# Designed miniproteins, single chains: the designs that were tried, part 105

Each design is a single chain, and the fold is of that chain. pLDDT is the mean over its residues in the fold that is shown.

## One batch from the design tools (miniprotein)

Design m3881
Fold by ESMFold2-Fast:
Structure m3881 (fold): chain A 75 residues (1-75)
Amino acid sequence: MSREELEREVEVAMRVIELAVLRTVAKKEGLEEVAKLAEEGIDRVAALEAAGDLEGAIEAGKEAIRRVKELMEEL
Protein backbone atom coordinates (compact mmCIF):
# COMPACT_ATOMS: atom_id res chain seq x y z
CA MET A 1 0.00 0.00 0.00
CA SER A 2 1.37 3.43 -0.96
CA ARG A 3 1.50 6.37 1.47
CA GLU A 4 -1.07 8.19 -0.69
CA GLU A 5 -3.37 5.13 -0.57
CA LEU A 6 -2.98 4.90 3.23
CA GLU A 7 -3.74 8.64 3.57
CA ARG A 8 -6.93 8.19 1.47
CA GLU A 9 -7.98 5.20 3.64
CA VAL A 10 -7.53 7.40 6.75
CA GLU A 11 -9.57 10.19 5.08
CA VAL A 12 -12.40 7.71 4.35
CA ALA A 13 -12.31 6.41 7.95
CA MET A 14 -12.40 9.98 9.37
CA ARG A 15 -15.52 10.86 7.32
CA VAL A 16 -17.26 7.60 8.41
CA ILE A 17 -16.43 8.39 12.07
CA GLU A 18 -17.82 11.96 11.74
CA LEU A 19 -21.03 10.64 10.09
CA ALA A 20 -21.38 7.98 12.84
CA VAL A 21 -21.03 10.68 15.54
CA LEU A 22 -23.59 12.90 13.76
CA ARG A 23 -25.98 9.89 13.46
CA THR A 24 -25.61 9.13 17.21
CA VAL A 25 -26.28 12.78 18.19
CA ALA A 26 -29.25 12.96 15.79
CA LYS A 27 -30.79 9.76 17.25
CA LYS A 28 -30.32 11.10 20.81
CA GLU A 29 -32.07 14.37 19.86
CA GLY A 30 -34.92 12.57 18.03
CA LEU A 31 -33.87 13.96 14.63
CA GLU A 32 -34.88 10.89 12.59
CA GLU A 33 -34.38 12.51 9.14
CA VAL A 34 -30.87 13.70 10.11
CA ALA A 35 -29.99 10.22 11.46
CA LYS A 36 -31.30 8.62 8.23
CA LEU A 37 -29.27 11.04 6.05
CA ALA A 38 -26.09 10.27 8.04
CA GLU A 39 -26.74 6.50 7.72
CA GLU A 40 -27.31 6.79 3.94
CA GLY A 41 -24.02 8.72 3.76
CA ILE A 42 -22.17 5.93 5.62
CA ASP A 43 -23.68 3.32 3.25
CA ARG A 44 -22.65 5.36 0.16
CA VAL A 45 -19.06 5.77 1.46
CA ALA A 46 -18.87 2.00 2.24
CA ALA A 47 -20.12 1.10 -1.27
CA LEU A 48 -17.51 3.35 -2.97
CA GLU A 49 -14.70 2.05 -0.69
CA ALA A 50 -15.72 -1.56 -1.50
CA ALA A 51 -15.52 -0.65 -5.23
CA GLY A 52 -11.96 0.72 -4.70
CA ASP A 53 -13.01 4.34 -5.34
CA LEU A 54 -11.30 5.96 -2.34
CA GLU A 55 -11.42 9.49 -3.84
CA GLY A 56 -15.14 9.04 -4.56
CA ALA A 57 -15.65 7.70 -1.01
CA ILE A 58 -13.93 10.80 0.48
CA GLU A 59 -16.02 13.18 -1.67
CA ALA A 60 -19.27 11.30 -0.87
CA GLY A 61 -18.39 11.47 2.84
CA LYS A 62 -17.70 15.22 2.66
CA GLU A 63 -20.99 15.84 0.81
CA ALA A 64 -22.97 13.69 3.31
CA ILE A 65 -21.41 15.55 6.28
CA ARG A 66 -22.21 18.91 4.62
CA ARG A 67 -25.87 17.90 4.03
CA VAL A 68 -26.28 16.52 7.57
CA LYS A 69 -24.87 19.72 9.14
CA GLU A 70 -27.01 21.91 6.85
CA LEU A 71 -30.18 20.00 7.82
CA MET A 72 -29.26 20.17 11.55
CA GLU A 73 -28.85 23.97 11.30
CA GLU A 74 -32.36 24.30 9.74
CA LEU A 75 -34.11 22.30 12.50
Scores: mean pLDDT 85

Design m3882
Fold by ESMFold2-Fast:
Structure m3882 (fold): chain A 100 residues (1-100)
Amino acid sequence: MEELKKKAEELEKKAKEYQKQIDSVRGNLADAQAAAQRIIDELREQAEKSTPEEGEVYREKADRVQAALDRATAGFQADIDELEKKSKKYQEEAEKLREK
């Protein structure tokens, strides 16, 4: 009886720790996305204010930053999805132990 309660509490603690990690990663990703988007917007604005030749260089830089942001976002989202699966698994295992 006591062992099952302690096991459930330990699993719940692990689930909460993963949830905190998810929240932290989401916050960092949102900040990084906002910063990258400002750079992209600034580069595109510089392109509009420049000569056609210089504007093309700024547009190519903006496209490269956007592509890097998209790849980074996909990677962080995959990490978040994995952490969410682990958190959910531990929460479900803890609930099953508490039902016994």
Scores: mean pLDDT 84

Design m3883
Fold by ESMFold2-Fast:
Structure m3883 (fold): chain A 81 residues (1-81)
Amino acid sequence: AEELREKAIELGEEAIRLGMEALKRAGDNREAISLGIAAALRGIGAITLAEFNPEDKEMLEKAVEDGERGIELGREALERA
């Protein structure tokens, strides 16, 4: 359970980092802006789920999925920025 919590937080933090980097580079690129915002929101969601459900395995697995999706969106945003 604790390993899933730590993983979800790390993935969420990386999603926020990638999303924020994309937003800094995006300028007027609407696609990069939208994906960067989506990445940051997914990352915040992953951290929130993990912090409020530290012993709930199902919620922690969802938090990991949100973090992984956030990273995907953040990488897509950076490629388009």
Scores: mean pLDDT 86

Design m3884
Fold by ESMFold2-Fast:
Structure m3884 (fold): chain A 67 residues (1-67)
Amino acid sequence: AGVINAIIAVIVALLLLAMALQVRTSLANGAQPTAAVLTRYGIIAAVLAALLALSALLFHRVARRLQ
């Protein structure tokens, strides 16, 4: 169970990194941020961060027991 949760967390982290790199590249190429574009990327980033946090919490609960 812990291994699967770790793999999911890594995949979510890589997706967040890929999105950050794409946004950086688009801005470097002269893309103009609009409120709608910033809101869209913000929502996607927040959802991915929430999924990563949930996966980490589940992994912590499974992997670490109270003494």
Scores: mean pLDDT 67

Design m3885
Fold by ESMFold2-Fast:
Structure m3885 (fold): chain A 104 residues (1-104)
Amino acid sequence: DMDALSQKLRKLWEEIKKIENDPSLSEEEKKKKIEELKREIALLLSVDLAKQLKANGDETKRATGLDDLDEAIRDELVDWAITILNLSPEEAEEIADEALARVK
C-alpha cells in the first residue's frame, strides 16, 4: 500500500528531525538512533521494491537471467541496496533477505 508506506516514511523522517534537534542527546546518541531509523527506512523501501519485482516476475527473471523468481528478486534487491542506499554488501544481503521473507 503506497499510502501506508508514505505515512510510515513520513513518521520516520519526522522522528529523525526530532532526534537531530534534541539538545538532551549527545552526538553519539543521535548518530546511533538515526542509523537505526535509516535502517528501518531502508527495509521498508526494500519491501516495497520486492513487492514490485514479485508483481513483475517474468520481467525480473529476464532482467537478471535467473530462472528462480526469489533468487532474481534477491539479486535485484542486493544490487539496488548497494547502488542506491550505499549499503555494504553484507548489510545489503541482510536487508534483501529480510525484505524477501516479508513478501513470500
Scores: mean pLDDT 83

Design m3886
Fold by ESMFold2-Fast:
Structure m3886 (fold): chain A 73 residues (1-73)
Amino acid sequence: MEEVERLLEELRELEERARAAHEAGDYRAAAEALRRAAEVARELSKLVDEEAYLRAAERAEALAEKFEALAAA
């Protein structure tokens, strides 16, 4: 399924981007990447009905909120 493969690759890239931004102390960029990763994970959950993707989206959203708070400090 071409769309699922594309979304999985996009999710991997966004997770790596978020990690790299966090390691660099760029909390705004990390939060933006995590918000986008959550959107991709939710789209994956609709296509493959996997609870793990919904949990991944929720975790990414929660972490993005923490980084947004750090960026605003």
Scores: mean pLDDT 83

Design m3887
Fold by ESMFold2-Fast:
Structure m3887 (fold): chain A 74 residues (1-74)
Amino acid sequence: ARELAEEAQRLTREAARLLEAGDLERAEELAREAERLAEEALRRAREEGASEEELRELRNLILRATAEEAARLA
C-alpha cells in the first residue's frame, strides 16, 4: 500500500515537471495514473486492516505531494 502511495507521489512530481515544460497532455496522463495508484493504495491499505490513523497518514502523504507541486507552480 505505501509503495503504491510513493509511486503516486513520484508520478505527481513528474506530471508537475512536464507541466512546467509545457507538455500538458503527458502531464494530464501521468496525473490520472497517479490518482489511480493513490486510490489503489488506499483500497489495499483498507483490505490489509489499516487503522483510520494509518489511512489518514497515507492520504496526507499523497495530498502533500500534490500541495507541494501546486505551491511550486504558484
Scores: mean pLDDT 72

Design m3888
Fold by ESMFold2-Fast:
Structure m3888 (fold): chain A 63 residues (1-63)
Amino acid sequence: SLQEKIDELRDKYYAELKKENLTREEVLQRMREALQSPDPIESVATLRAGREYLRELARKEKA
């Protein structure tokens, strides 16, 4: 399904963000670039991956 494709891409992109150990600003920049993508599946997957990564960074900063 479309949702399964988005979820798989989100997980892949999230793993890539974790591997690169990006800062908050770098992730926000990638999310802004994703909004310019003509591919809605890639755009949505990137935005979801970015939001999950930002939430994880925020949790670590509060600890």
Scores: mean pLDDT 83

Design m3889
Fold by ESMFold2-Fast:
Structure m3889 (fold): chain A 61 residues (1-61)
Amino acid sequence: MEEFIKKLEEKIEELEKEIKKLEEELEKNPDDKKLQLELQILEGMKALLEGILSWLKKKQK
């Protein structure tokens, strides 16, 4: 359980770094529809993983 939670936290951190990179690229190219879509997808994935992590942490306590 603990190791799985750590892996999820690491994956979320990785996604946060990817999101930040895409946000910086989108700031340079605000009309880039592909970057906008990619950002939305990664933010959605992060939200799902955060939801799973929250649920798992609640079950451990």
Scores: mean pLDDT 80

Design m3890
Fold by ESMFold2-Fast:
Order: C-alpha cells, then structure tokens, then sequence
Structure m3890 (fold): chain A 112 residues (1-112)
C-alpha cells in the first residue's frame, strides 16, 4: 500500500466514523454527507484494493440506513445494493465481510 493510499483509507475510515456518530446523534443528513465524502475518497483507490472496497461497502450500508430514516426508500435500496456489490468484490479479494453482506441483505429486505 502506498502512502497516498494509506492516507485516503484513513481519511475515508474517519469520515465513516463521523457518519456513524451523526446517526447515533439523530442527524441522518450530516451522516449522509459524511458517508458520501468517504465514498468519494474510497473511489480514488483501485477496484483491486480490498480495504477501499470494504470501506465503500460500510459507507453504502450506513448511507442506506440514513436514507431509510429520512423516508427515501428508493435511495436506500440503491445504497444497500451498492453495499452488497462492494462487499462481494472485497470478499473476492479475501476480505472477511460475510457479516456485513448479511446486514446489507437484511436491510435491503426490510425496505424493498
């Protein structure tokens, strides 16, 4: 991993953590902004970076939860599908994300 990739991963992870804090505090709009910023940073890394795909999956999963909380079921469905896709790509690269895939599938079933 290059120093640039490590910096992007740390920044993206920090934004995911900020988004999760916003959700706990009952601010889904702030959470959405943080998760979208995390996704923008993760997207700068190659599709072969399992850590970036895992961060993207977590960001999409929680983005879906925030969108569902705001009543946007269609956007939530799209976010959960994106989370499942990112986690499946991460799993293909050897990441242990089976629990995260199950969580995304359960959330998708609840809003679809």
Amino acid sequence: VSSDAAALLIAASSLVALGLIALVLGDPAAAIAAFQAALALAAQLPDSDAAALNIAGIAHLNLGIALAALGDAAAAVAAFQAAIASFNQAAALGADVAGDIAAAQANLAAVA
Scores: mean pLDDT 88

Design m3891
Fold by ESMFold2-Fast:
Structure m3891 (fold): chain A 66 residues (1-66)
Amino acid sequence: GAMEAAFVRLVADGAGVALSDAEVAELAALLARDPRAGAAALRERLGLTASVDTVVAAWEAYRASA
């Protein structure tokens, strides 16, 4: 949904990586369906050094603050 897409864009911006709207939609849909799989895919696409658990924790914190 919109919240998942906003989180994906926020993380990509922080990583300095430009994602297309299609890539954001794909990652957002995966994050909504399976947060751990979404976090893992986000790590791979953006080259994040943070663990899957750290990315999932960041997503849960973002959901709580949004």
Scores: mean pLDDT 85

Design m3892
Fold by ESMFold2-Fast:
Structure m3892 (fold): chain A 78 residues (1-78)
Amino acid sequence: AQEYLDKAEEYVDKALEALKNGDYESAMKYGVLAAQYGLEAVKKADKENLPKAIGLAIAGIGLAFEAGLKAGRPAPSV
């Protein structure tokens, strides 16, 4: 369970760094991965980890959409 949270956090950080550097394609890829791992974390989360898992999933989705918009691409699928 913790592995999905750790990966979601890692990919959120990578997406933020890519977005900051104007690498919108990498930011979109990492945002999608963060959302996917965040959603898996939500599915397996206990009561204590559920808010963090939801937050990471939403952050990943938001970063992927923002990066996709800035890249001029259609909205990414999660």
Scores: mean pLDDT 78

Design m3893
Fold by ESMFold2-Fast:
Structure m3893 (fold): chain A 64 residues (1-64)
Amino acid sequence: SVKEYGEELVRRAEELARQDPRMRAGLESVQMFVNLGLNSSGSQTFLGSAWQFLQTTLDQVQKE
């Protein structure tokens, strides 16, 4: 479900934030987009934004 997918994105971001404090900003952004997605008719768009932000932050941390 959309809710379960959103919860999984947040869980993944929380796990990454535990490993690298720089991921905290990424976690906050993912939480914001997931919350917007679960509370609006544009759920897929906001969940897509959460996924994209998580991936961008992860790529930046791994590249460094």
Scores: mean pLDDT 71

Design m3894
Fold by ESMFold2-Fast:
Structure m3894 (fold): chain A 79 residues (1-79)
Amino acid sequence: MVSQEELDAEVKEALAIITGYLLGKEKDPELVRQRVERLAKTEDKDFVILALETGIEVAKRLGNEDVAKVLEQALKELR
């Protein structure tokens, strides 16, 4: 299994990238998708789904429709 330190660092990095994307600071949808995929493998799938649903809501509220679509696609891929 991944070490606790490595898992903590990976989760923080993924959340920072996803948050940056929601705020329009990060523009690479491929990087966001890769981080979501990694979180889904290391965390509870239901937790990742809830986080993505929340992210979609935030993106729509901020008017970042393209970001919302990328997150919706990632959510569908997790199923």
Scores: mean pLDDT 66

Design m3895
Fold by ESMFold2-Fast:
Structure m3895 (fold): chain A 74 residues (1-74)
Amino acid sequence: MTPLELARLYLQHGDFDFAKAAVDSAIKKYGEDNPEVQYMKALLYEKLGKKDEAEKWRKKAQEIDPNSPYAKKA
């Protein structure tokens, strides 16, 4: 299972501490400028109630990869 898959599962479960750790692992493996990593960061911020920060990261990801499978659901 990839760090991005783990981050998604933890976010869905509501375990934000483990989700953050999985996102940090994804950053280490794929880089922070990776659009999938940026969508996971956006989803994490949205789950934490930080909509403005979530939208910022989602917008950055869409500028790099508007066709990401996460563009519609993350």
Scores: mean pLDDT 75

Design m3896
Fold by ESMFold2-Fast:
Structure m3896 (fold): chain A 61 residues (1-61)
Amino acid sequence: MTAMETAKRAKEIYDRYKAGEISEEEARELLLKAGLTEEQAELVLNGDGDAAVTRHILANS
């Protein structure tokens, strides 16, 4: 994938995650399949910070 194609795919996955269509874990897996590293996927999902971290903790509790 080009960087632009990867960014477009990542945005689509993030939008689906924010809409509640997929879990954080599913979004992370899809981001990895799109060519992102695990760290990059976490940064995308954490976007605006604490809310994404809180959702992750609640989903895994």
Scores: mean pLDDT 66

Design m3897
Fold by ESMFold2-Fast:
Structure m3897 (fold): chain A 98 residues (1-98)
Amino acid sequence: DWREKVEELLELLREALRAALAGRLEEARELLERAEELLEELEEDPEVPEEVLELLREALEALRELIRAVEAGDILRAIGLALRILGLLEDVRRLLEQ
């Protein structure tokens, strides 16, 4: 079920977010890579709604930007990106409940 893969992807993104905010950038990058692999599998499934895929792509891009912001010491940008990521993950979760 593609919904189970989306739930796994959401958990990987939450773990990557926590790692990035803790300054564990190598762990965050490894979790992001695993999330990217799951997204590629989801993109091959015709039953996955395009809106879910678009939100997941935006969350992955925001997480890449977050890792760069933390690495650069841009705390304010990192906070803004973290809030954006949390909002995107909530939007995906709401679509799964419909």
Scores: mean pLDDT 88

Design m3898
Fold by ESMFold2-Fast:
Structure m3898 (fold): chain A 68 residues (1-68)
Amino acid sequence: YEELIKKYQEELKKDPNNAEAWANLGDAYLHLGKFDEAIKWYEKALEIDPKNPYALGLLNLARALKGE
């Protein structure tokens, strides 16, 4: 997952408006148990695409896993 994080970070340096790449970065942090980072990146995906049900669903999951 750390290698995937580096890949998505590099992709986002080239296209910071890629909502799916932000959501994928959040997913990688979620799998590492880094819920605060996962929440941050899902929120970033929703800033770009507010109606993305994938990012919204995973944001709610990450908040629940954090104990919110």
Scores: mean pLDDT 79

Design m3899
Fold by ESMFold2-Fast:
Structure m3899 (fold): chain A 117 residues (1-117)
Amino acid sequence: MIELKESGGGTYPEGGSARLSSKVSGDFDSIGLAAWYRQRPGELLKFVASISGDGKKKRYAEEVKGRVTISMDKAKKTFYLDMKNLQKEDTAVYYGVAYDEKTNRLIFGEGTLLTVT
């Protein structure tokens, strides 16, 4: 079974950069898709970015295109969201999400809070 643990949250300055990480416990090779979702205060959970398990296909929400990059490091069993030119609207709880092909289940992490001041 796959489990996710996020890190990299905290308080960051507007215009700064942040890296969020989701560390995978279990079989990294069973991941068919890794993604980031976020929930802003008072809003619904929204898609941010995704990457296929082979790392070849990436998708981004229109509102973040050009400011974020999703990547994977198989050796570290981790997937990342690199964020640039941080805006106050980027303040949200960010969740790593993985689709486990062996169980056909979507796994969410516990989330990490990013605050932009």
Scores: mean pLDDT 88

Design m3900
Fold by ESMFold2-Fast:
Structure m3900 (fold): chain A 86 residues (1-86)
Amino acid sequence: MKVVLILKGLSPAELTGEILRAIGLELEGYDVEIKIEGDTLTITIGNASDELVQRLLNYARDEESRGAKVEIKEDGDTLTITITKP
């Protein structure tokens, strides 16, 4: 499954932390592509395991509980998770 994680409204510190998380996923052996546009970070994972999908959905739920806006869309084999920070 392909996962596109879109993180919006990031402070510079949050952006740095999320980039380090993306690097961690690449070191775990996932196919990771990172795109930065202003305060928005897009992380594309080309071959996500069911375990990674569950980890990312749990992360989105945790962020929503902290006041973030979360939008989840599924289109074929692509899961898009958009998280807008408070």
Scores: mean pLDDT 84

Design m3901
Fold by ESMFold2-Fast:
Structure m3901 (fold): chain A 85 residues (1-85)
Amino acid sequence: SKELEEQLKELEKDLKELEEYIKKNKDSPEFRSLLPQLIESLKNTQKQLEELKSKTEDEELKKRIEELLKRIEELIKEIEKLIEE
């Protein structure tokens, strides 16, 4: 649907901006204090995307959702490494 396409486009933009923000601010104590909350938010987004994937029959939208899920998983792993350091 057009609504789902627009929602995915906004998520893709937000995720790109978050990835850039993390790269620039990874050494900031203020940013590091927010990392647990950020992981929680990203895990919630994964759950929402999995639900959207299960409800759509559009193969192209499913592929976009799978790409977003993979990017979020990689981002969570990057953040978890920052918490361990």
Scores: mean pLDDT 83

Design m3902
Fold by ESMFold2-Fast:
Structure m3902 (fold): chain A 90 residues (1-90)
Amino acid sequence: MSEAEKLVLEGRKAAQAGDLDAALAKYKEALALDPNNAEAYANIAQIYLRQGRREEALEYYLKAAELYKEAHPEDKEEVDKAKEELKELL
């Protein structure tokens, strides 16, 4: 497990405990080590959504989707459809 992966895991544990601020801090630390970590962007988006910050949640979900699409170009059509659905929901 890389240090970035460890920070994402610690952030997820903080989020499960209800400590949304601690979760955000850990995910942002993970992004400082690995700026292309799609999982960290998606997890930050989930925290912003739980805080009622829908515009910020959408921004981070879209970034996560683009990074995932770059890593998995075979899923491009499915990812693009999910991005449009997220824009309608948020």
Scores: mean pLDDT 82

Design m3903
Fold by ESMFold2-Fast:
Structure m3903 (fold): chain A 74 residues (1-74)
Amino acid sequence: RAEEVRRLGEQGKEEYVEPLIKALKDPDPEVRRAAAEALGRIGHGSALKPLAEALTDPDPEVREAARRAIANIS
């Protein structure tokens, strides 16, 4: 799951942005963290609002990944 999400980010394709935004809501915090990192790597502006929501995630690693991703996109 998280490894698959990371691979999508490594490929950097815009078509993966929507699946990665959905992964930000995954029940597994490891998957949510990987999705935030992948969205930051792709750098697509449509991810900014979903990543801003992830800043309130209960998992501190997910919040940190979202913060870094927003910085990379902005």
Scores: mean pLDDT 79

Design m3905
Fold by ESMFold2-Fast:
Structure m3905 (fold): chain A 57 residues (1-57)
Amino acid sequence: MILSEEEKKERAIKAAEEELAKPNPSKTVLLSIAKELEELGEYELAKKLRERAATLP
Protein backbone atom coordinates (compact mmCIF):
# COMPACT_ATOMS: atom_id res chain seq x y z
CA MET A 1 0.00 0.00 0.00
CA ILE A 2 1.42 3.36 -1.07
CA LEU A 3 0.50 6.13 1.36
CA SER A 4 0.77 9.72 0.22
CA GLU A 5 1.57 12.42 2.79
CA GLU A 6 -2.11 13.44 2.61
CA GLU A 7 -3.26 9.84 3.27
CA LYS A 8 -0.92 9.59 6.28
CA LYS A 9 -2.45 12.80 7.63
CA GLU A 10 -6.00 11.48 7.08
CA ARG A 11 -5.14 8.24 8.90
CA ALA A 12 -3.63 10.12 11.85
CA ILE A 13 -6.69 12.39 12.08
CA LYS A 14 -9.02 9.36 11.94
CA ALA A 15 -7.02 7.58 14.67
CA ALA A 16 -7.23 10.73 16.84
CA GLU A 17 -11.01 10.98 16.35
CA GLU A 18 -11.51 7.28 17.12
CA GLU A 19 -9.43 7.43 20.32
CA LEU A 20 -11.19 10.63 21.49
CA ALA A 21 -14.58 8.95 20.86
CA LYS A 22 -13.79 6.10 23.28
CA PRO A 23 -15.32 6.37 26.79
CA ASN A 24 -11.94 5.41 28.32
CA PRO A 25 -9.21 6.59 25.92
CA SER A 26 -5.60 5.61 26.60
CA LYS A 27 -3.34 8.45 27.76
CA THR A 28 -0.32 6.79 26.08
CA VAL A 29 -2.17 6.35 22.77
CA LEU A 30 -3.46 9.95 22.81
CA LEU A 31 0.08 11.27 23.38
CA SER A 32 1.48 9.02 20.63
CA ILE A 33 -1.12 10.24 18.09
CA ALA A 34 -0.56 13.86 19.20
CA LYS A 35 3.15 13.50 18.39
CA GLU A 36 2.32 12.16 14.90
CA LEU A 37 -0.13 15.03 14.32
CA GLU A 38 2.52 17.59 15.36
CA GLU A 39 4.98 16.05 12.85
CA LEU A 40 2.26 16.39 10.16
CA GLY A 41 1.51 20.04 11.08
CA GLU A 42 -1.88 19.35 12.72
CA TYR A 43 -1.08 21.38 15.85
CA GLU A 44 -4.68 22.23 16.85
CA LEU A 45 -5.82 18.59 16.88
CA ALA A 46 -2.59 17.54 18.65
CA LYS A 47 -3.30 20.16 21.35
CA LYS A 48 -6.82 18.76 21.80
CA LEU A 49 -5.39 15.24 22.31
CA ARG A 50 -2.82 16.52 24.83
CA GLU A 51 -5.54 18.39 26.76
CA ARG A 52 -7.65 15.21 26.88
CA ALA A 53 -4.62 13.14 27.99
CA ALA A 54 -3.97 15.64 30.82
CA THR A 55 -7.45 14.84 32.27
CA LEU A 56 -6.66 11.10 32.44
CA PRO A 57 -4.86 9.23 35.27
Scores: mean pLDDT 80

Design m3906
Fold by ESMFold2-Fast:
Structure m3906 (fold): chain A 59 residues (1-59)
Amino acid sequence: GEERKKILKEIGEKLRAVGEAVQLLLDLKKGKVSEEEILALEGLTGEFARKGLEGEKKK
């Protein structure tokens, strides 16, 4: 009931924030930054993913 709707609203807000971040990444990838900057972002993304795997846990 009500609890579920509150959780859904929080998820919705977080999804909007993620959507905004994805929009920024898409804008960067569309060539609003240099290719060198894109490669640097790919390196950071890979590092972030690797650290995520190192800290992998059950939910």
Scores: mean pLDDT 64

Design m3907
Fold by ESMFold2-Fast:
Structure m3907 (fold): chain A 81 residues (1-81)
Amino acid sequence: MDAEAEIKRYEAELAKDPNNAEAWYNLGLAYKKLGKLEEALEAFEKAVALSSKDHPIFEEARKKVIEIGVELGLERIKSVI
């Protein structure tokens, strides 16, 4: 599937409802597929912030924040060394 088309679709959904945690989570997944890790991290952080602790998306988005944060940390180390 075209990840760029998915990004545009979820951006359009979020323009209508910026509090849609599922749309933020899906936007993060689409950015991750394109290797846009900083944008993916921001989208997953939004999904966490907009979800209650009891919402299924909260735990999944939080796991993705940790995964992408580690991956970005490794890329930053490569840039400094």
Scores: mean pLDDT 78

Design m3908
Fold by ESMFold2-Fast:
Structure m3908 (fold): chain A 71 residues (1-71)
Amino acid sequence: MKEEEGVKLLEAGIQALKDGNYEKAKRLFERAVELLKDNPELQKIAYTLLAEAYEKLGNVDEAEKYREKAK
């Protein structure tokens, strides 16, 4: 199901964050946001993690944008 795929992408993205591969984490979380669009709770988690990836990349404006979407 789409949610199962989205959760797997969140797990892979978290691993990419731990590995310091912030660009990979960003791409995985962007895909997870799309797959989790019908699950608001999981989509908010995906937005929060995507904001963290942007912050790690030094893109403060995008990080703020996705933090607002996580509310």
Scores: mean pLDDT 85

Design m3910
Fold by ESMFold2-Fast:
Structure m3910 (fold): chain A 72 residues (1-72)
Amino acid sequence: MKAIEEAEKAMLEDIEKLYKEGKLSEEEVELAKKTIKLAVEAQKSGKVTEEAKKLHEEVLSEQHKKFQEELK
């Protein structure tokens, strides 16, 4: 449990650094945080499955696709 929480904290800190440097938009930060939370909840609930991994990949793919389309 603690190892998962530490990993989550590290990922959130990396996202915050990128946001602080203006490399991520607020929308991208929120999507990344949601993705991390979904992964953590799946691990905590014991529902670690192939479907959970696919969901994580789908969220990242959708975020990447939206970023490419909204390249402003």
Scores: mean pLDDT 68

Design m3911
Fold by ESMFold2-Fast:
Structure m3911 (fold): chain A 100 residues (1-100)
Amino acid sequence: SIEEKVEKVIKELEETIKKLEEKKKSADERTKEIIDLLILQLKTAIEALKEKLKEGKLTEEDFKEMIDNIIDTFNYVKELVPELKEILEELISKLKEIKE
């Protein structure tokens, strides 16, 4: 169901936030700033998914579009910040699996 897919996505986004927070501890100041922006984006996506699900307005098409936007953003960021590549590629892989 769409609800089960949303729950799986939220779980993966929350786990990725934890991994980014751990990575932040050893990162340089520039990378810490980028990590904070990524954590904010992930938290915003979680909130948006929860609200859309609560409203009963989330279609399969809307869900796929939201997930594709996250994937596209993180594909871009992983090329700019190689230190985060492994964490971001793992999330992208899991999001692609959940989407289908």
Scores: mean pLDDT 86

Design m3912
Fold by ESMFold2-Fast:
Structure m3912 (fold): chain A 77 residues (1-77)
Amino acid sequence: MDKELAEEMLKKLKKDIEELKKKIEEARKKGNEKEAEFYEKVLKEAEELKKEAEKLIKEGKYKEAIEKLLKAGSIGR
């Protein structure tokens, strides 16, 4: 159960990161540097949590990985 949930949440985070990169590009094209900077900070935090979650999953620490992935989902709230 925890393993499947952690893997599904990680897959969702990877998709969210791709979408966030698109938002940064769109903000820059429109000249919204403040919005681009905000999304860049969110992206950096999300990528760090993704790396931590991937490491925890490799180590079999699925509950800890889920906690990191939940934090990624709440970044910028």
Scores: mean pLDDT 79

Design m3913
Fold by ESMFold2-Fast:
Structure m3913 (fold): chain A 113 residues (1-113)
Amino acid sequence: MTEEDLRAALRPGSEVVLRVRRGDGTVRTLTLRLSGSEEGIAALARGLAEMIKRGLLRLTELSEGRVVLEMEDRPEVLDALQETLRAAQAAGLTFDGSASDEAAEAAQAARRA
């Protein structure tokens, strides 16, 4: 179900918004504007759907061209997201991150600040 819904919503030019909740109650927002191959976007949709089924992501908004997901800043969730993005990129996904410095390794360094 969730994979089908995500595949219907996500196309080249679509936005995936990830709201990352930290243990201190702060929220970081990562916005990915999708590009690249349709196979890469389909792989991303599959990986995100699997993370939702595992309870690692919560879908908060789903509309044509925009998906909003919430996640916790936990190692298991971050590892699953990284694996999902890597698999999608291997299938031809590209994306433009809105320049949240949190989209890079700086997000991990900020957990110590």
Scores: mean pLDDT 76

Design m3915
Fold by ESMFold2-Fast:
Structure m3915 (fold): chain A 56 residues (1-56)
Amino acid sequence: GPAAEAAIERAKAGLEEVAREHGLDPAELVARLDELLAQGLSPTEAGTRVLLEALF
């Protein structure tokens, strides 16, 4: 629904910003987010996991 779509768009925008700040490929972070969302994770959990995997 609209709320879930808005949450996904915010997560993508946040990951793209973090990618720019850390010299990472934003397309790779967004692709990983989409993969985790397809596995049934919430946008917040998926976004957090992508950041943990990319930065640590």
Scores: mean pLDDT 83

